# Designs tried in a protein design run: designed miniproteins, single chains, continued (3). Part 56

Each design is a single chain, and the fold is of that chain. pLDDT is the mean over its residues in the fold that is shown.

## One batch from the design tools (miniprotein)

Design m9926
Fold by ESMFold2-Fast:
Structure m9926 (fold): chain A 81 residues (1-81)
Amino acid sequence: SPLAELARRFVAQAEATLDRLEAWYRAGRLSREQAIALLRQLLRELEQFEQTYGSVLSAEDRARLAEVRERLEALLAELEA
């Protein structure tokens, strides 16, 4: 399904984006405030994607998306402390 391929690609891109943002922050390439802003933008993108395509996600893709969300929320909590 083209929608399943779109969903899989989105999850992979979200994972890659989160990994990059965390790495850049840990390397001192992003300020805390910049990292928070970009992570909050990614969280909004994840929420919008789930609202639009959640019903067409495979169980595996749903689990991966949930893991990305959990990692993202944990990192935001760390940075906002």
Scores: mean pLDDT 87

Design m9927
Fold by ESMFold2-Fast:
Structure m9927 (fold): chain A 85 residues (1-85)
Amino acid sequence: MLLRPKELLRELLRSVGETRETVTPGELFAAIGRYLVQNGLIDAATRTIDLSGTLLGELVGADSVDLDDLTPLVQALAENSEVIE
């Protein structure tokens, strides 16, 4: 399955060097993982991702996401992507 990121998600992906017009779900999640690491957003002690003040937080509509429930993150990525294949 190929996904085309919409404009806001595409800008986020460009910040971590992902410039392809289309990506697989695995490539999309790898790029999001790079974004989380580069911005120091993962709190291992609380098992949360801190999205406050980030573009990813604006896309998700939340200040944090639990590592034990990535559903809001997955849904936001799907809503900000077009399925091409």
Scores: mean pLDDT 82

Design m9928
Fold by ESMFold2-Fast:
Structure m9928 (fold): chain A 78 residues (1-78)
Amino acid sequence: SMEEAVRAAIYELRALATDYSKRLAEAGKEDEAKRVLELADEAISEAEALLAQGDYEGAAEVVTRAALEISRRAIKTL
């Protein structure tokens, strides 16, 4: 279902942010490590609110944009 797909995407976003945060912290980029976690938390909260409203497409868009931003920031910094 679309709901299951979005919940899987939220799980993957959390895993992505956690992995990049650890790698950024190990590289001495503690502020950026904190920022990617904050971006993920903000996006997950927004996506969960949209899921509660039945807006699966909106939730998916929020998660996708956050994943792209987190990846872009981490790749540029590492």
Scores: mean pLDDT 89

Design m9929
Fold by ESMFold2-Fast:
Structure m9929 (fold): chain A 96 residues (1-96)
Amino acid sequence: SAEKRIEELKREMREIIEEIAKRFGDEELKKKALEILETEKDALEAASKISLLILTRYKDEKDREKVLWLVGAVLRLIGLGLEIELIEKRKREAEE
């Protein structure tokens, strides 16, 4: 059930990345962000790297509604990464 919950949370992270890419018309962002999510062993590190990529890529965005939406999406990604990290920690403690 822990593995299933982690898979569900990673699916939510993928969906957020896809929503950002769709909203900004940016398939290259989707490709890079999904690669980070699949290759990083630590979910919080993945979320942090993806967040930095997104914020750097759109640093010059002037549309306030888009900026506020993007910040919200980034905060959701970080929250999901934190939840996965807590599950992984509890799993490790149960195996020790």
Scores: mean pLDDT 86

Design m9930
Fold by ESMFold2-Fast:
Structure m9930 (fold): chain A 62 residues (1-62)
Amino acid sequence: AEAEAQKVVDGAAELARASGDAEAGAAAGMMGSNHLVKSGLLDEERAREVAERAAEAARAAA
């Protein structure tokens, strides 16, 4: 679960870096966290935390 969450955060930062668009990275992080909820790896509260971490990482990377 934490390894998958970290991949979502890292992917959001990488997309923001590659595109120069922090909000695109943050959106990818939200989609990734929602996928983890659907897969049963995270609950909705944890997914919100992962989405916030991803958004912060994306904005820092852009």
Scores: mean pLDDT 81

Design m9931
Fold by ESMFold2-Fast:
Structure m9931 (fold): chain A 67 residues (1-67)
Amino acid sequence: MKGPAVRYLARLAGLPETDEATEEMKKALRLFAQAFGLPKTDEITPEMLAALNAAAERLGLPPVPED
């Protein structure tokens, strides 16, 4: 995984911002998937992106960047 969505996830998890998924980010992603009732995954799926956008809305932040 690469790109702005990974950096956004790092920021939410309190991890160092990077364009690549670390093992810590993959772990955080699996926990997010479990919290939102989604299948556990090491990748940002369309369903996970929708859940992250919902979380951003709840926090009063703009939508997760896609590129």
Scores: mean pLDDT 65

Design m9932
Fold by ESMFold2-Fast:
Structure m9932 (fold): chain A 97 residues (1-97)
Amino acid sequence: MTEAQKRALEKIAKKEELSPEEIKALGAFLRELQEKYNLSQSYLATLLNLSQSTLSRLQRGEEVPSQTIINAFETRAKEMESTVEKLVKALIEVYES
């Protein structure tokens, strides 16, 4: 995992605005995670509460508003009776395993 990917994930956990570089780094991370676990794009989008179109844009390195990503992660964390911080930690652990 790159330093930019780590910063992007840390900022999501803190509900902070991401730079365009950090958004691209997040998109690359999500592509790498999808490939590592042989997940469909639709399945990964569902897991993260993102629309498939939003996930596709992120993975292509297109700019997506930070608030769209933060809102998706917050909603998913609430549905799982968890926090965005714990969800981000779980994603990092899964990626590094």
Scores: mean pLDDT 84

Design m9933
Fold by ESMFold2-Fast:
Structure m9933 (fold): chain A 79 residues (1-79)
Amino acid sequence: MDDIYEETYRRLREAVRESGTDSDKARARVREILLRAGASEEIADSVANGIGTLLSASQTWLLDNQIRGGAMMVADDVK
């Protein structure tokens, strides 16, 4: 509930699902979610670019790991 990691992971996963195969849309949504959660621009850009690249490459098994990594970075940096 008050776990920034769980909330951020949930939001990132839903944003990616709603974006489907549109990597640019996924990048924009992921970046916005991370910035609103208190992530730095460097973390937000890194995670958004990673997710977008993996979507474009259809590497879904790596995509979930990238989403989890981004959520962990936010949890460590902001709480």
Scores: mean pLDDT 73

Design m9934
Fold by ESMFold2-Fast:
Structure m9934 (fold): chain A 86 residues (1-86)
Amino acid sequence: MEEALRRAAELIAEAARREMTPRQARVIEAMLESELETGEVPSIDEVAERAGVSKGTIREALRAFAESEGIREAARRAAELIEEAE
């Protein structure tokens, strides 16, 4: 299960790096890193600290993430990997 979660996170991170600016992609990576470490969704303050960005950048990254077709496709693939590992 941990390996499937890590692969899923990497697929989403790769899509973010391709579809978003480097700063926005770093926000998505920081959120995924925090979730993998704690098992919990990080707060905006925790993401800002981990990624070294402003809260405004986090909001912009989350909007870009939600609007990207490429990231939505990667998220579907990530969900399939997690389901296959269960």
Scores: mean pLDDT 78

Design m9935
Fold by ESMFold2-Fast:
Structure m9935 (fold): chain A 68 residues (1-68)
Amino acid sequence: MDDEVDIALVEIYRGIGKYYISQGKKDEAKETAKLLRKLAEQFRAQGRNDVAEYAEKAAKEIEELVKK
C-alpha cells in the first residue's frame, strides 16, 4: 500500500486544477475536480477512507475556487 504515492497523485491533480483556475479555465478545473472525485470513490471502494477524504477535500477546494 502506497499512501504517499496516492497523496502525491492527489496533490498533482489539485495543482493542475488550481493552475486552470489561475488561467481562467474553469471548465478544465471542473473536469480536474471530477477526476479527483473518481479517485476518491476508488480509494473508498478499497477501504482507504483517509486517502479518499484527502482526494474529496482537494476536489471541494477546486469546486469552491471555480465559484469565484
Scores: mean pLDDT 83

Design m9936
Fold by ESMFold2-Fast:
Structure m9936 (fold): chain A 81 residues (1-81)
Amino acid sequence: SGEMVSKMLKETGEKLKKEGIYETSEELYKLSEESPTMSPMEAFAKAMEKISEGYKKAGKYELAKELEEGAKELRERIKAE
């Protein structure tokens, strides 16, 4: 449900904030407010894209790459539907 997606985005944002990735945390909170207006797959793809960029800025390139590939996979699935 949209409520579950919103909760997951807020929880992930709080985790990133604790790790010092404040800009991406703020972006995930904004996305959690928008998530009811989009599909769960679209919300997760956007979240992965934002988290990947945040990890790149933090120098965590391997984690960023994993999230970037996950977002690409979700985007391909969205296009197929």
Scores: mean pLDDT 82

Design m9937
Fold by ESMFold2-Fast:
Structure m9937 (fold): chain A 85 residues (1-85)
Amino acid sequence: MSPAEREILELEQEATLYLMAGYIAEKQGDYKEAAEYYEKAAEILKEAIRLAKENNAPQEYIDRLEKELKELEERAEELRKLAEE
């Protein structure tokens, strides 16, 4: 793999760990903590998308990451609302 491909893979793996932590927190009713984990996963995924675009990754791959990012951002926002209730 190129250095960029390796960095993108490492970012995806890191985002997955935060996603798993967020899922566990959400299942425990810790909505504020879950939102914080999903927000962290989204920030890491934004960096992965930036590197993918900079390194001319396949459009299909970029589209998949952008869809995942949108779903994460929407989930984090919903959990923030639940945490305020």
Scores: mean pLDDT 86

Design m9938
Fold by ESMFold2-Fast:
Structure m9938 (fold): chain A 81 residues (1-81)
Amino acid sequence: SAKDKIIELVEQFIKEEKNPKVKEKLKETLERIKKAESVEEMYKIVGETVSELLKDPTTSAADKEKALNLAAEIQKIVRES
């Protein structure tokens, strides 16, 4: 399902993440999306997390790129659903 694909993408990001602060934020995001009632709500939740990561100057360029790619992949899933 679309929800399962979004959850899998966030879980993969968490698995590859080395920064503990970013990893914890992504884990909080994962718990929020698991409780979301719609794919649109999941996209909103992930978008909030991506925005926070992009605004934080301590987030690495690589993590910012991964966050933007995550948002783009989820947006594609939402459009195709």
Scores: mean pLDDT 85

Design m9939
Fold by ESMFold2-Fast:
Structure m9939 (fold): chain A 109 residues (1-109)
Amino acid sequence: EPEPLLRYASFEALHRMIGDPEEALAKYDELRAEAKRLEQEKGVIVIEGPRPTVEDDFAAVDAAGRRAALEQLAKITNRPVPPEADQDAALLEYLRELIAEGKRVVLIL
């Protein structure tokens, strides 16, 4: 079965894996550039959070990225942005809806 989630990356996850904020940001930028290439393909939807900086609080960057992704997904699926308590469940639900419609998704937070 083709992989419906083509890429998932978060700056917080990359920072945890790599340890160096500048190296994590370089890898994040690399994945973001790959996402722009994939955006040219038919049926691909790219969801991007705001670009972080090395001075950012990485937990706050992750939260902001998830919020931005949810706002983009809500707009694409024509649904309202849910309250904060329901946002993680809604993010997963909206992703599943796009995948069920045959869309291939790239998620960069």
Scores: mean pLDDT 71

Design m9940
Fold by ESMFold2-Fast:
Structure m9940 (fold): chain A 63 residues (1-63)
Amino acid sequence: VKTLTLDLNGKDGEDVAKELVARYDLPEELVKQLLALKGTFSGKLVFSEDTPPEEIAKKVIAL
C-alpha cells in the first residue's frame, strides 16, 4: 500500500483547506471546520493512499 504525506508545518486551517479542496471534493461542512481552525500546524501526517478525503480532513481538524 502506498502512502500520502501531508506536510502541515507553518500552515493554517485556510492553507490546508485550499490544498485539500484542490486535490479532493470535500463536503462544505468539513471545509468550514478547517477554515475555522486558529493558529498554525506543526508536523506531518501520513495516510494510506486509500484513505478517504473526509478522514484526512477530520485528522487535521482533530489536531
Scores: mean pLDDT 76

Design m9941
Fold by ESMFold2-Fast:
Structure m9941 (fold): chain A 78 residues (1-78)
Amino acid sequence: SSLIERIKQRAKELSDKVIEAAKNDKELAKNIAKVLPTLREDAEEAEKIDPELGAVLQKTVDELEKIYEENKAKEEAE
């Protein structure tokens, strides 16, 4: 496989692990939320180089933003 194909596969695997970790750890989700604007910029730049890789990274940022928003809503309801 090409280097870019391996990067895409590793990005998907890492994405799944980070998303699952953030779902189970509110403090981790808050810390990740602090860097999400930078990660979104990185994802947009990646999409210019490889649209499939960029899409994977953008989806990861979207899922992490959703987890953070859901955690915040639950915290405000308590």
Scores: mean pLDDT 81

Design m9942
Fold by ESMFold2-Fast:
Parts: C-alpha cells; structure tokens; sequence
Structure m9942 (fold): chain A 100 residues (1-100)
C-alpha cells in the first residue's frame, strides 16, 4: 500500500530540488522549493534526505528534527489504521469461507 504514492513523491521531490538549484539568484524561492521537496521526501519515508533539504533551506537542526518527528508519528498512526482495516476485511472473508 502507498508504494506508488511514495515513488511519485520521491520523483516530484527530485524535480523540485533540480528547479530550486536553478533559482540561484532568488534565495527565497530556492528555500521554498527545498522545503517543499523535503516534505515530499518525508511522504516517501526518506527522512535523511528530507532532513538535509530542510537544513539547506535554512531551518535549524532542532526545527528540522521536530518536523520529521511529527510526520513520522502521523505515518505510523496511519499504518496501524490501514493494518486494522485489512485485518477486518480478512476476518470477514474467512468467516464467509467457513460458512460454506
């Protein structure tokens, strides 16, 4: 689940990094592009690359770590909900199979 979304998020993040590097004369736009790329890397679960880009975008190390921590907690919560729904579907399937 979500593997295609993670792959697309990584591809888009790489494109944004390339575009941000071309904005050499516009520091504010470059930083914005790097922050957006970092958020996409977080969605792709590439936390180290996201951290590097947040630092390059001018965030402090402490601020970057807090953002990553909050996003990690959100992703872990979503994983448990997805697994729980899958278990319910599998249980309904097994109960239907045993009835025949």
Amino acid sequence: MLEKLKEKARELAEELVELAKELEDDEEEKRLGLRQAALLYLIAEDYEKARELLLEAGLKEEEAEEIIKKLKEGIEKNKEEVLKKLEEILKEYEEAKKKE
Scores: mean pLDDT 69

Design m9943
Fold by ESMFold2-Fast:
Structure m9943 (fold): chain A 68 residues (1-68)
Amino acid sequence: HMTPEEIVKKMKEEVDKNGEAKFTVPATPENVDGLMLELEKFIEENPEYTYSVEYKDGKLTVTIKKKN
């Protein structure tokens, strides 16, 4: 039930506490498109962070980290 915006917001909280956050969702077009849009906006607004994505076995895993 979490929206892509809520996912990215929660991941930011986790990165700020632990230096890294990961979140895995089913790789539906809606999840992929929505999450990629929110991640791009997040990085534009917060350039001290970076993200990576892994697609495997029908799942999308997003990792957010602080640079250095």
Scores: mean pLDDT 81

Design m9944
Fold by ESMFold2-Fast:
Structure m9944 (fold): chain A 79 residues (1-79)
Amino acid sequence: MLFTEESLRKAAKQIAKELGLSEDEAMEYARKGALAYQMRYDAASLNEMLGISRKAASKILRAVEEAVKEHIQDEELKS
């Protein structure tokens, strides 16, 4: 799994801060963004999937990408 619950929560906190959402809403967007990232969706595809602006979709994908990089770094440090 590319994402742990902890990694998704980190992405969700960033999304909540940048988009002015509740933690629950941001967590839902983090999960959908993580799925989109794994499926190689771009911001336009995520925009259509979530019914949000392209700008918001790009912020969600960036937060998810950052969380993935942090997770990989943590796993490498534990190996």
Scores: mean pLDDT 72

Design m9945
Fold by ESMFold2-Fast:
Structure m9945 (fold): chain A 55 residues (1-55)
Amino acid sequence: MELKEEAMREAMGIANDSDAGPDFDEKAIIEKLSEKYPKEVAEEAVREVKEHMRK
């Protein structure tokens, strides 16, 4: 699988660890993911995870 799916798994893990659900701090998670992934991939992954959790 691609960097995006891996970033999404990381984002979901961080969101679940924070126990904030859809209201987790997107900016903080993007910043952490940007250490491992390109910023654009991190932003896309966090956005998709938030959309998924809202549904």
Scores: mean pLDDT 71

Design m9946
Fold by ESMFold2-Fast:
Structure m9946 (fold): chain A 96 residues (1-96)
Amino acid sequence: SLMDQLRALNVRGAEGARELARLSRDPAVRERLLRVAELLDRGAQSGFLQAMRLTEEALRLLDETARLAGRVDPALGARVQALRDELQAELDRIKS
C-alpha cells in the first residue's frame, strides 16, 4: 500500500540520517541530521497526510544540510545529497 511504502521510506530515511550524523564531526551538521531523523520517525508514526508533510519538511532540511556539510566535507555533503535524492525519488513515486 502507499501507506506502507511511505512508512518504509520514513524508517529507512531516519536510519540513513542517523548513520550520516554518526560520521559527521560538525555539531551543526550532526544536529540537523538528527532533526531529519526525528521528522522521519514522526512520519512513520503518523497518518498519511501528516507523514507526507513531515517527509517533505525532512527533505528540505536534508537539502540545506547537504549544502552546509559540503562546505566542510565535500564527501559527506555528497552522501547527504545522495540520501536526499533517493528519498525524493521514492516520495515522487508514492505521489504518482
Scores: mean pLDDT 90

Design m9947
Fold by ESMFold2-Fast:
Structure m9947 (fold): chain A 63 residues (1-63)
Amino acid sequence: SAEDIMKVYEEALKNEKVREAAKAGNLDTVREILKEIAKKLGLELSDDQINRIAKLLISSLNL
């Protein structure tokens, strides 16, 4: 859901390792950490949803 996507996105923004990987454009690293965040939050997100969040983080942090 959009709410689940937002929760993962907000937790990712608090995570320094995600922020550093996103600023570097490291899509694979961002995706792996997002999967871990989703698991910790008990949320089931598809690979496509994780990829969309990762791309959004990379674009947002490299503006």
Scores: mean pLDDT 84

Design m9948
Fold by ESMFold2-Fast:
Structure m9948 (fold): chain A 84 residues (1-84)
Amino acid sequence: MEIDPLEAKAVLYLAMGAFAFSQGDYEGAIEYFKKAGDLAIEAGNKELAERVIDALRELSQKAPPEVAERINETIKELEEKVKA
């Protein structure tokens, strides 16, 4: 089975985003999740894109209000891209 390089990178960025969030690097986490979502969408993998969006939704509940607002903006952006 040939692994799509875009899907592999998306999974890596998803993991990097989760790690950055655990370290309190909220801006880095958002950037990594955004890259993961964009790569998943580019690969045509809607399931992976939804997994990234779900991870962002979980993080928005745990983040400070200012960070949660930015996460919610990123969720909206990715949801619009998935529909396009």
Scores: mean pLDDT 83

Design m9949
Fold by ESMFold2-Fast:
Structure m9949 (fold): chain A 92 residues (1-92)
Amino acid sequence: SPREKARELLEQLEALLRQIEALVKEMEADPSTAEEKAAQIQQIMAQIQALVAELQRLVDEHPELREEVMARLREIEARLQELGDRFRELME
């Protein structure tokens, strides 16, 4: 069902977000790994962008999912922004 698909996509997004969090923490602990971890983060971010686009399409087709999906996406976006800020500090 569309609701089941939305839950699956959100679960995948949360798993990818946790992977970025782990990589950022590893970079903070050992800055010498920054270039290697940055490349991995870029690959994961591409996957996140694809999943977000799929969720947006799903919400456009099924507006009844909008409130549930958008609430969780706002939480994910806030965490990505925080991680992005930390990542930028590490690359300087």
Scores: mean pLDDT 85

Design m9950
Fold by ESMFold2-Fast:
Structure m9950 (fold): chain A 99 residues (1-99)
Amino acid sequence: MTKEDLEKQIKELEANLSSMGPLEQKLAQAQIEALKKLLEGADPAEVQREFQRRAAALLVESGVDEAEIEAEIAADPDEEQRRLAREGIEEGRRRREEE
């Protein structure tokens, strides 16, 4: 992925934020943050791991049915991605309880 491709994706996500629902806006903002870290030279694998955890946490915080999230996790062929998503669910639960 080139820096130009990353910048284009960020601009497209930012342009579409106002037309998205609240959950989609939060997910898009998390993706924008991940893409910006990649532009800053962060390790792509670490950025992807952080994004997976954050996305799962945001879904839980936003009231998405945990059973639906877990069904999607179970469909992922990557065991590490499944583990990170489950960590995100736990983090989202913790943040919800800490209100």
Scores: mean pLDDT 75

Design m9951
Fold by ESMFold2-Fast:
Structure m9951 (fold): chain A 73 residues (1-73)
Amino acid sequence: MVTLADATGLSAEGKEKLAIAKPVVEAAFEAGLSSAEIGEMLQAIVDAYNTEGPEAAKKLAEEIVKELEKKKE
């Protein structure tokens, strides 16, 4: 089983992922997207974080927010 110390270490990455994802969730909710669509966007951000690192995830999240703002009419 994962130790409490390991869980505490992982929580720092979890906090960073949450901070990156928060603007996307807010923008998607404002744009009237479904929970499924929001989930797909969050999955893309998590994938970018895991494969290319936090900077790539932050850039993707910011681009998604801009696209969501652009889609509003």
Scores: mean pLDDT 72

Design m9952
Fold by ESMFold2-Fast:
Structure m9952 (fold): chain A 79 residues (1-79)
Amino acid sequence: MEKARELAERLLKATDPDQVRKIVLELIGISGEDPELVREALAKASKHPDLDIQIIATLGLIGVVLNLPPEKRRELAEK
């Protein structure tokens, strides 16, 4: 939980696409610890005005969703 939260904070403060890519890969790797927190952080980054950061975060969201079992993916997709 602490590592996911730390990475989420770093992602929100990152402005360099290379740093964002490194953080996104780390978040995907630990997405099982807190998938909702990881998804929410990536969703916020996917709205970034920098197109490179937006693309990296969007691909990260896809990676996180694909790593979840079907039951958890359904819960996460609920409105």
Scores: mean pLDDT 73

Design m9953
Fold by ESMFold2-Fast:
Structure m9953 (fold): chain A 101 residues (1-101)
Amino acid sequence: SMHEELRRLIAEAREAIRAGDLERARRIFEEIVELISEHSLTTEEAREILEVADQLPLSSEERSRLIAAVLLATTAYSLGLETIKDMTSEVSGKRLRELLE
């Protein structure tokens, strides 16, 4: 499952950071970002990803992009949705109801 792959990647990133291999940690982190870009995240998974990110030399742009992706993915999870696409549909539905008040 995506969650099992994510857990493995987080563990590998943490090990690379402990070893001082920041280049390897960055590559694994890029795989994490790609994996979560279309999927929902639990609050615990989001926290672990952000803890890894804090230990990496990320640019402000890369960090902002990650934070946005994590927020969208955790929001999708809190709504019981599998993907960010499903969240967009749900949000659009709520907006339509608000406009038709």
Scores: mean pLDDT 72

Design m9954
Fold by ESMFold2-Fast:
Structure m9954 (fold): chain A 64 residues (1-64)
Amino acid sequence: DSELIALAKSIAEANGVSLDDSTLQKIVAAAKGLSSALDLPDSLLPKLVKLFVEEEIKAIKAKQ
């Protein structure tokens, strides 16, 4: 979903991190995979995307 990719990108940019499109797509795919595996409603997808983006930002900052 382009909407979820745009959300992930906006969160990364707000935290001063630039993520490439492939990383954004992987984050969205991971959120969808978890949602499907746990039978979560689609309304939780934006929250899962935010969680995965925040963890990626944390990992990047921890390497610096």
Scores: mean pLDDT 79

Design m9955
Fold by ESMFold2-Fast:
Order: C-alpha cells, then sequence, then structure tokens
Structure m9955 (fold): chain A 89 residues (1-89)
C-alpha cells in the first residue's frame, strides 16, 4: 500500500477509535488519535507523501507506547486494526 492509501485507511479507523477511547474515559488516547487524524488529513490535502509516511510511523510508535490495549476491548480492537493497516506494505 502507498502512504496515501494507508493514511486514508487510518483516517477511516481513527474517529471510531477516538470516540470509544473518549467514551471509556481515556482522554489522552482520544486526543492522540484526534491529533493524528488532523495531521494525516493535512498531509493528504497538501499531497506531501513524505509527511504522511512520517506521521503514520509516528502514530504507530505512539500507539505502541500508550499501550492502547490496556483497558477496553473495543478501543483495543479499533487500534489493532489501525496498527495492522499502518504495518502493511
Amino acid sequence: MSAEDMARQAIKELPPAAEEARKRGDDELAALLERARRRLEEGLAAGDEEALRRTLIELLAELMRVGAGKSDAEVAAAVARLEEALAKA
């Protein structure tokens, strides 16, 4: 997959993951996911493939650091789908 395809997939997965995180009281994770979505949307609008690739790598690293699977199965499942999308290609 191209960085652009991965970014589009991530943008699709990020809003439901952020909503579940917020619903479960994980405001830090929700804020992280919302920030990542904004950066990916900006990169897509600018056509900056290198910025998209960097943002996707940074997002994957942050998700691994935060331990998104710690407290809620729905949030963990949404984040796992995003991690799989980012790890492809």
Scores: mean pLDDT 69

Design m9956
Fold by ESMFold2-Fast:
Structure m9956 (fold): chain A 80 residues (1-80)
Amino acid sequence: KLSEIFDEVGGLVAELRRIEATGSPEAQELARKALEKIDKLMKEAFEAYKNGDYDKAVELFEQALTLAREALEEIRKIEA
């Protein structure tokens, strides 16, 4: 479901924003770069959704989800 993907992305974005505020300098930089890319994908996804292009919206939200997951995994490796 699109709503489930959106909720998952929102949760991961909240974690990345927390890391950007409170993490180590390396983790903060990774979180910042990931958030910039996710923000761009989310804006494109919302525009596609508003235009009725639901397939494109789903693809863009899935890309944002994957990027958020990958960024958090990379941050965990640095902080381990």
Scores: mean pLDDT 82

Design m9957
Fold by ESMFold2-Fast:
Structure m9957 (fold): chain A 103 residues (1-103)
Amino acid sequence: SNLEQAEKLIEKAKEKEKEGDNYEAGILYDLAGDYYYNASKYEQAAESYIKSAELLKDISQGLAAGSYYNAAIAYFHAGKNDQGSELLKKSSELSQQFQQSLL
């Protein structure tokens, strides 16, 4: 099931974090968020996407912005509009910083 896949990915992500592989851990948390989202576990999806963004923000501002955006959408589905709006702002700020880094 989507929930079982999400839980397996979270355990693998935690293992990669322990190894210091923040990039792989971030990607795995983002993927876990997708599976939680598809299982309609929107708050768990948002938490997984936030963890992804936090691990990726110093590696890839673009990937981190995408994960914050996905977290915002998940929080909106969970009815947590204030938290969703705050994450949408974080996504926008990182996206702008990423674009400026290319100039």
Scores: mean pLDDT 90

Design m9958
Fold by ESMFold2-Fast:
Structure m9958 (fold): chain A 80 residues (1-80)
Amino acid sequence: MSAEPISLKSLIDKLSEKAKEEVTKLLFELLRAAQLGDRERAERLLAEIEKLASKHLSEEDTRELVEKVRELVESLIAQA
């Protein structure tokens, strides 16, 4: 598969307004947990984001979203 650089916002914008709001809220909670070094909490929130996104996005877009969020989590935890 081609690894085209797609922004998190672009993927989120593909969601319905309600789903976008829920995913955005989960992303803020995940980023906070990652900044605090709470890997376990961040992993649980990532799983919730993946589950929600999979209902509204294609398999490819869901994988891309999860992968980008996982990269952000690892980067933030490394800085914590």
Scores: mean pLDDT 76

Design m9959
Fold by ESMFold2-Fast:
Structure m9959 (fold): chain A 49 residues (1-49)
Amino acid sequence: KTQQILQLHIQSQNYIGDALGLLGSGGTQKEVDEKLDQGFEYYQQAQNL
């Protein structure tokens, strides 16, 4: 479970980083929200393990 939690946190951080990159490069709010939703989903999965 510990390794699964770590992997989920890494995936969450990657999606949040992508969202921040989109914000800096002039991405749309919809694209940012999609990346943030994915990141938060992985974060929630990690907390529920």
Scores: mean pLDDT 79

Design m9960
Fold by ESMFold2-Fast:
Structure m9960 (fold): chain A 83 residues (1-83)
Amino acid sequence: SKKREILNIPEDLSEAIAEAIASLSDVPSEEALIKALDLLKLPDSTKKKVLEIYKKLVPNPNGTIDSETLAGYLEAFLEQMNL
């Protein structure tokens, strides 16, 4: 379905997601990220988009990205979806 659906995530929630991710270990695994998002009780569609961004930032399965950098990218992405 080509239905236009924009995530109505408040700015405060985008910051909360970023802070939750930044509180993970220096190099968060995909599993740790999923657990953090589950604690925020986010919809599956939102979690899927966050994981999509993670995969873009970690193009090599053995690559690493620090939690703070990941959190910043996800916050910026989610703010772009909050209209």
Scores: mean pLDDT 63

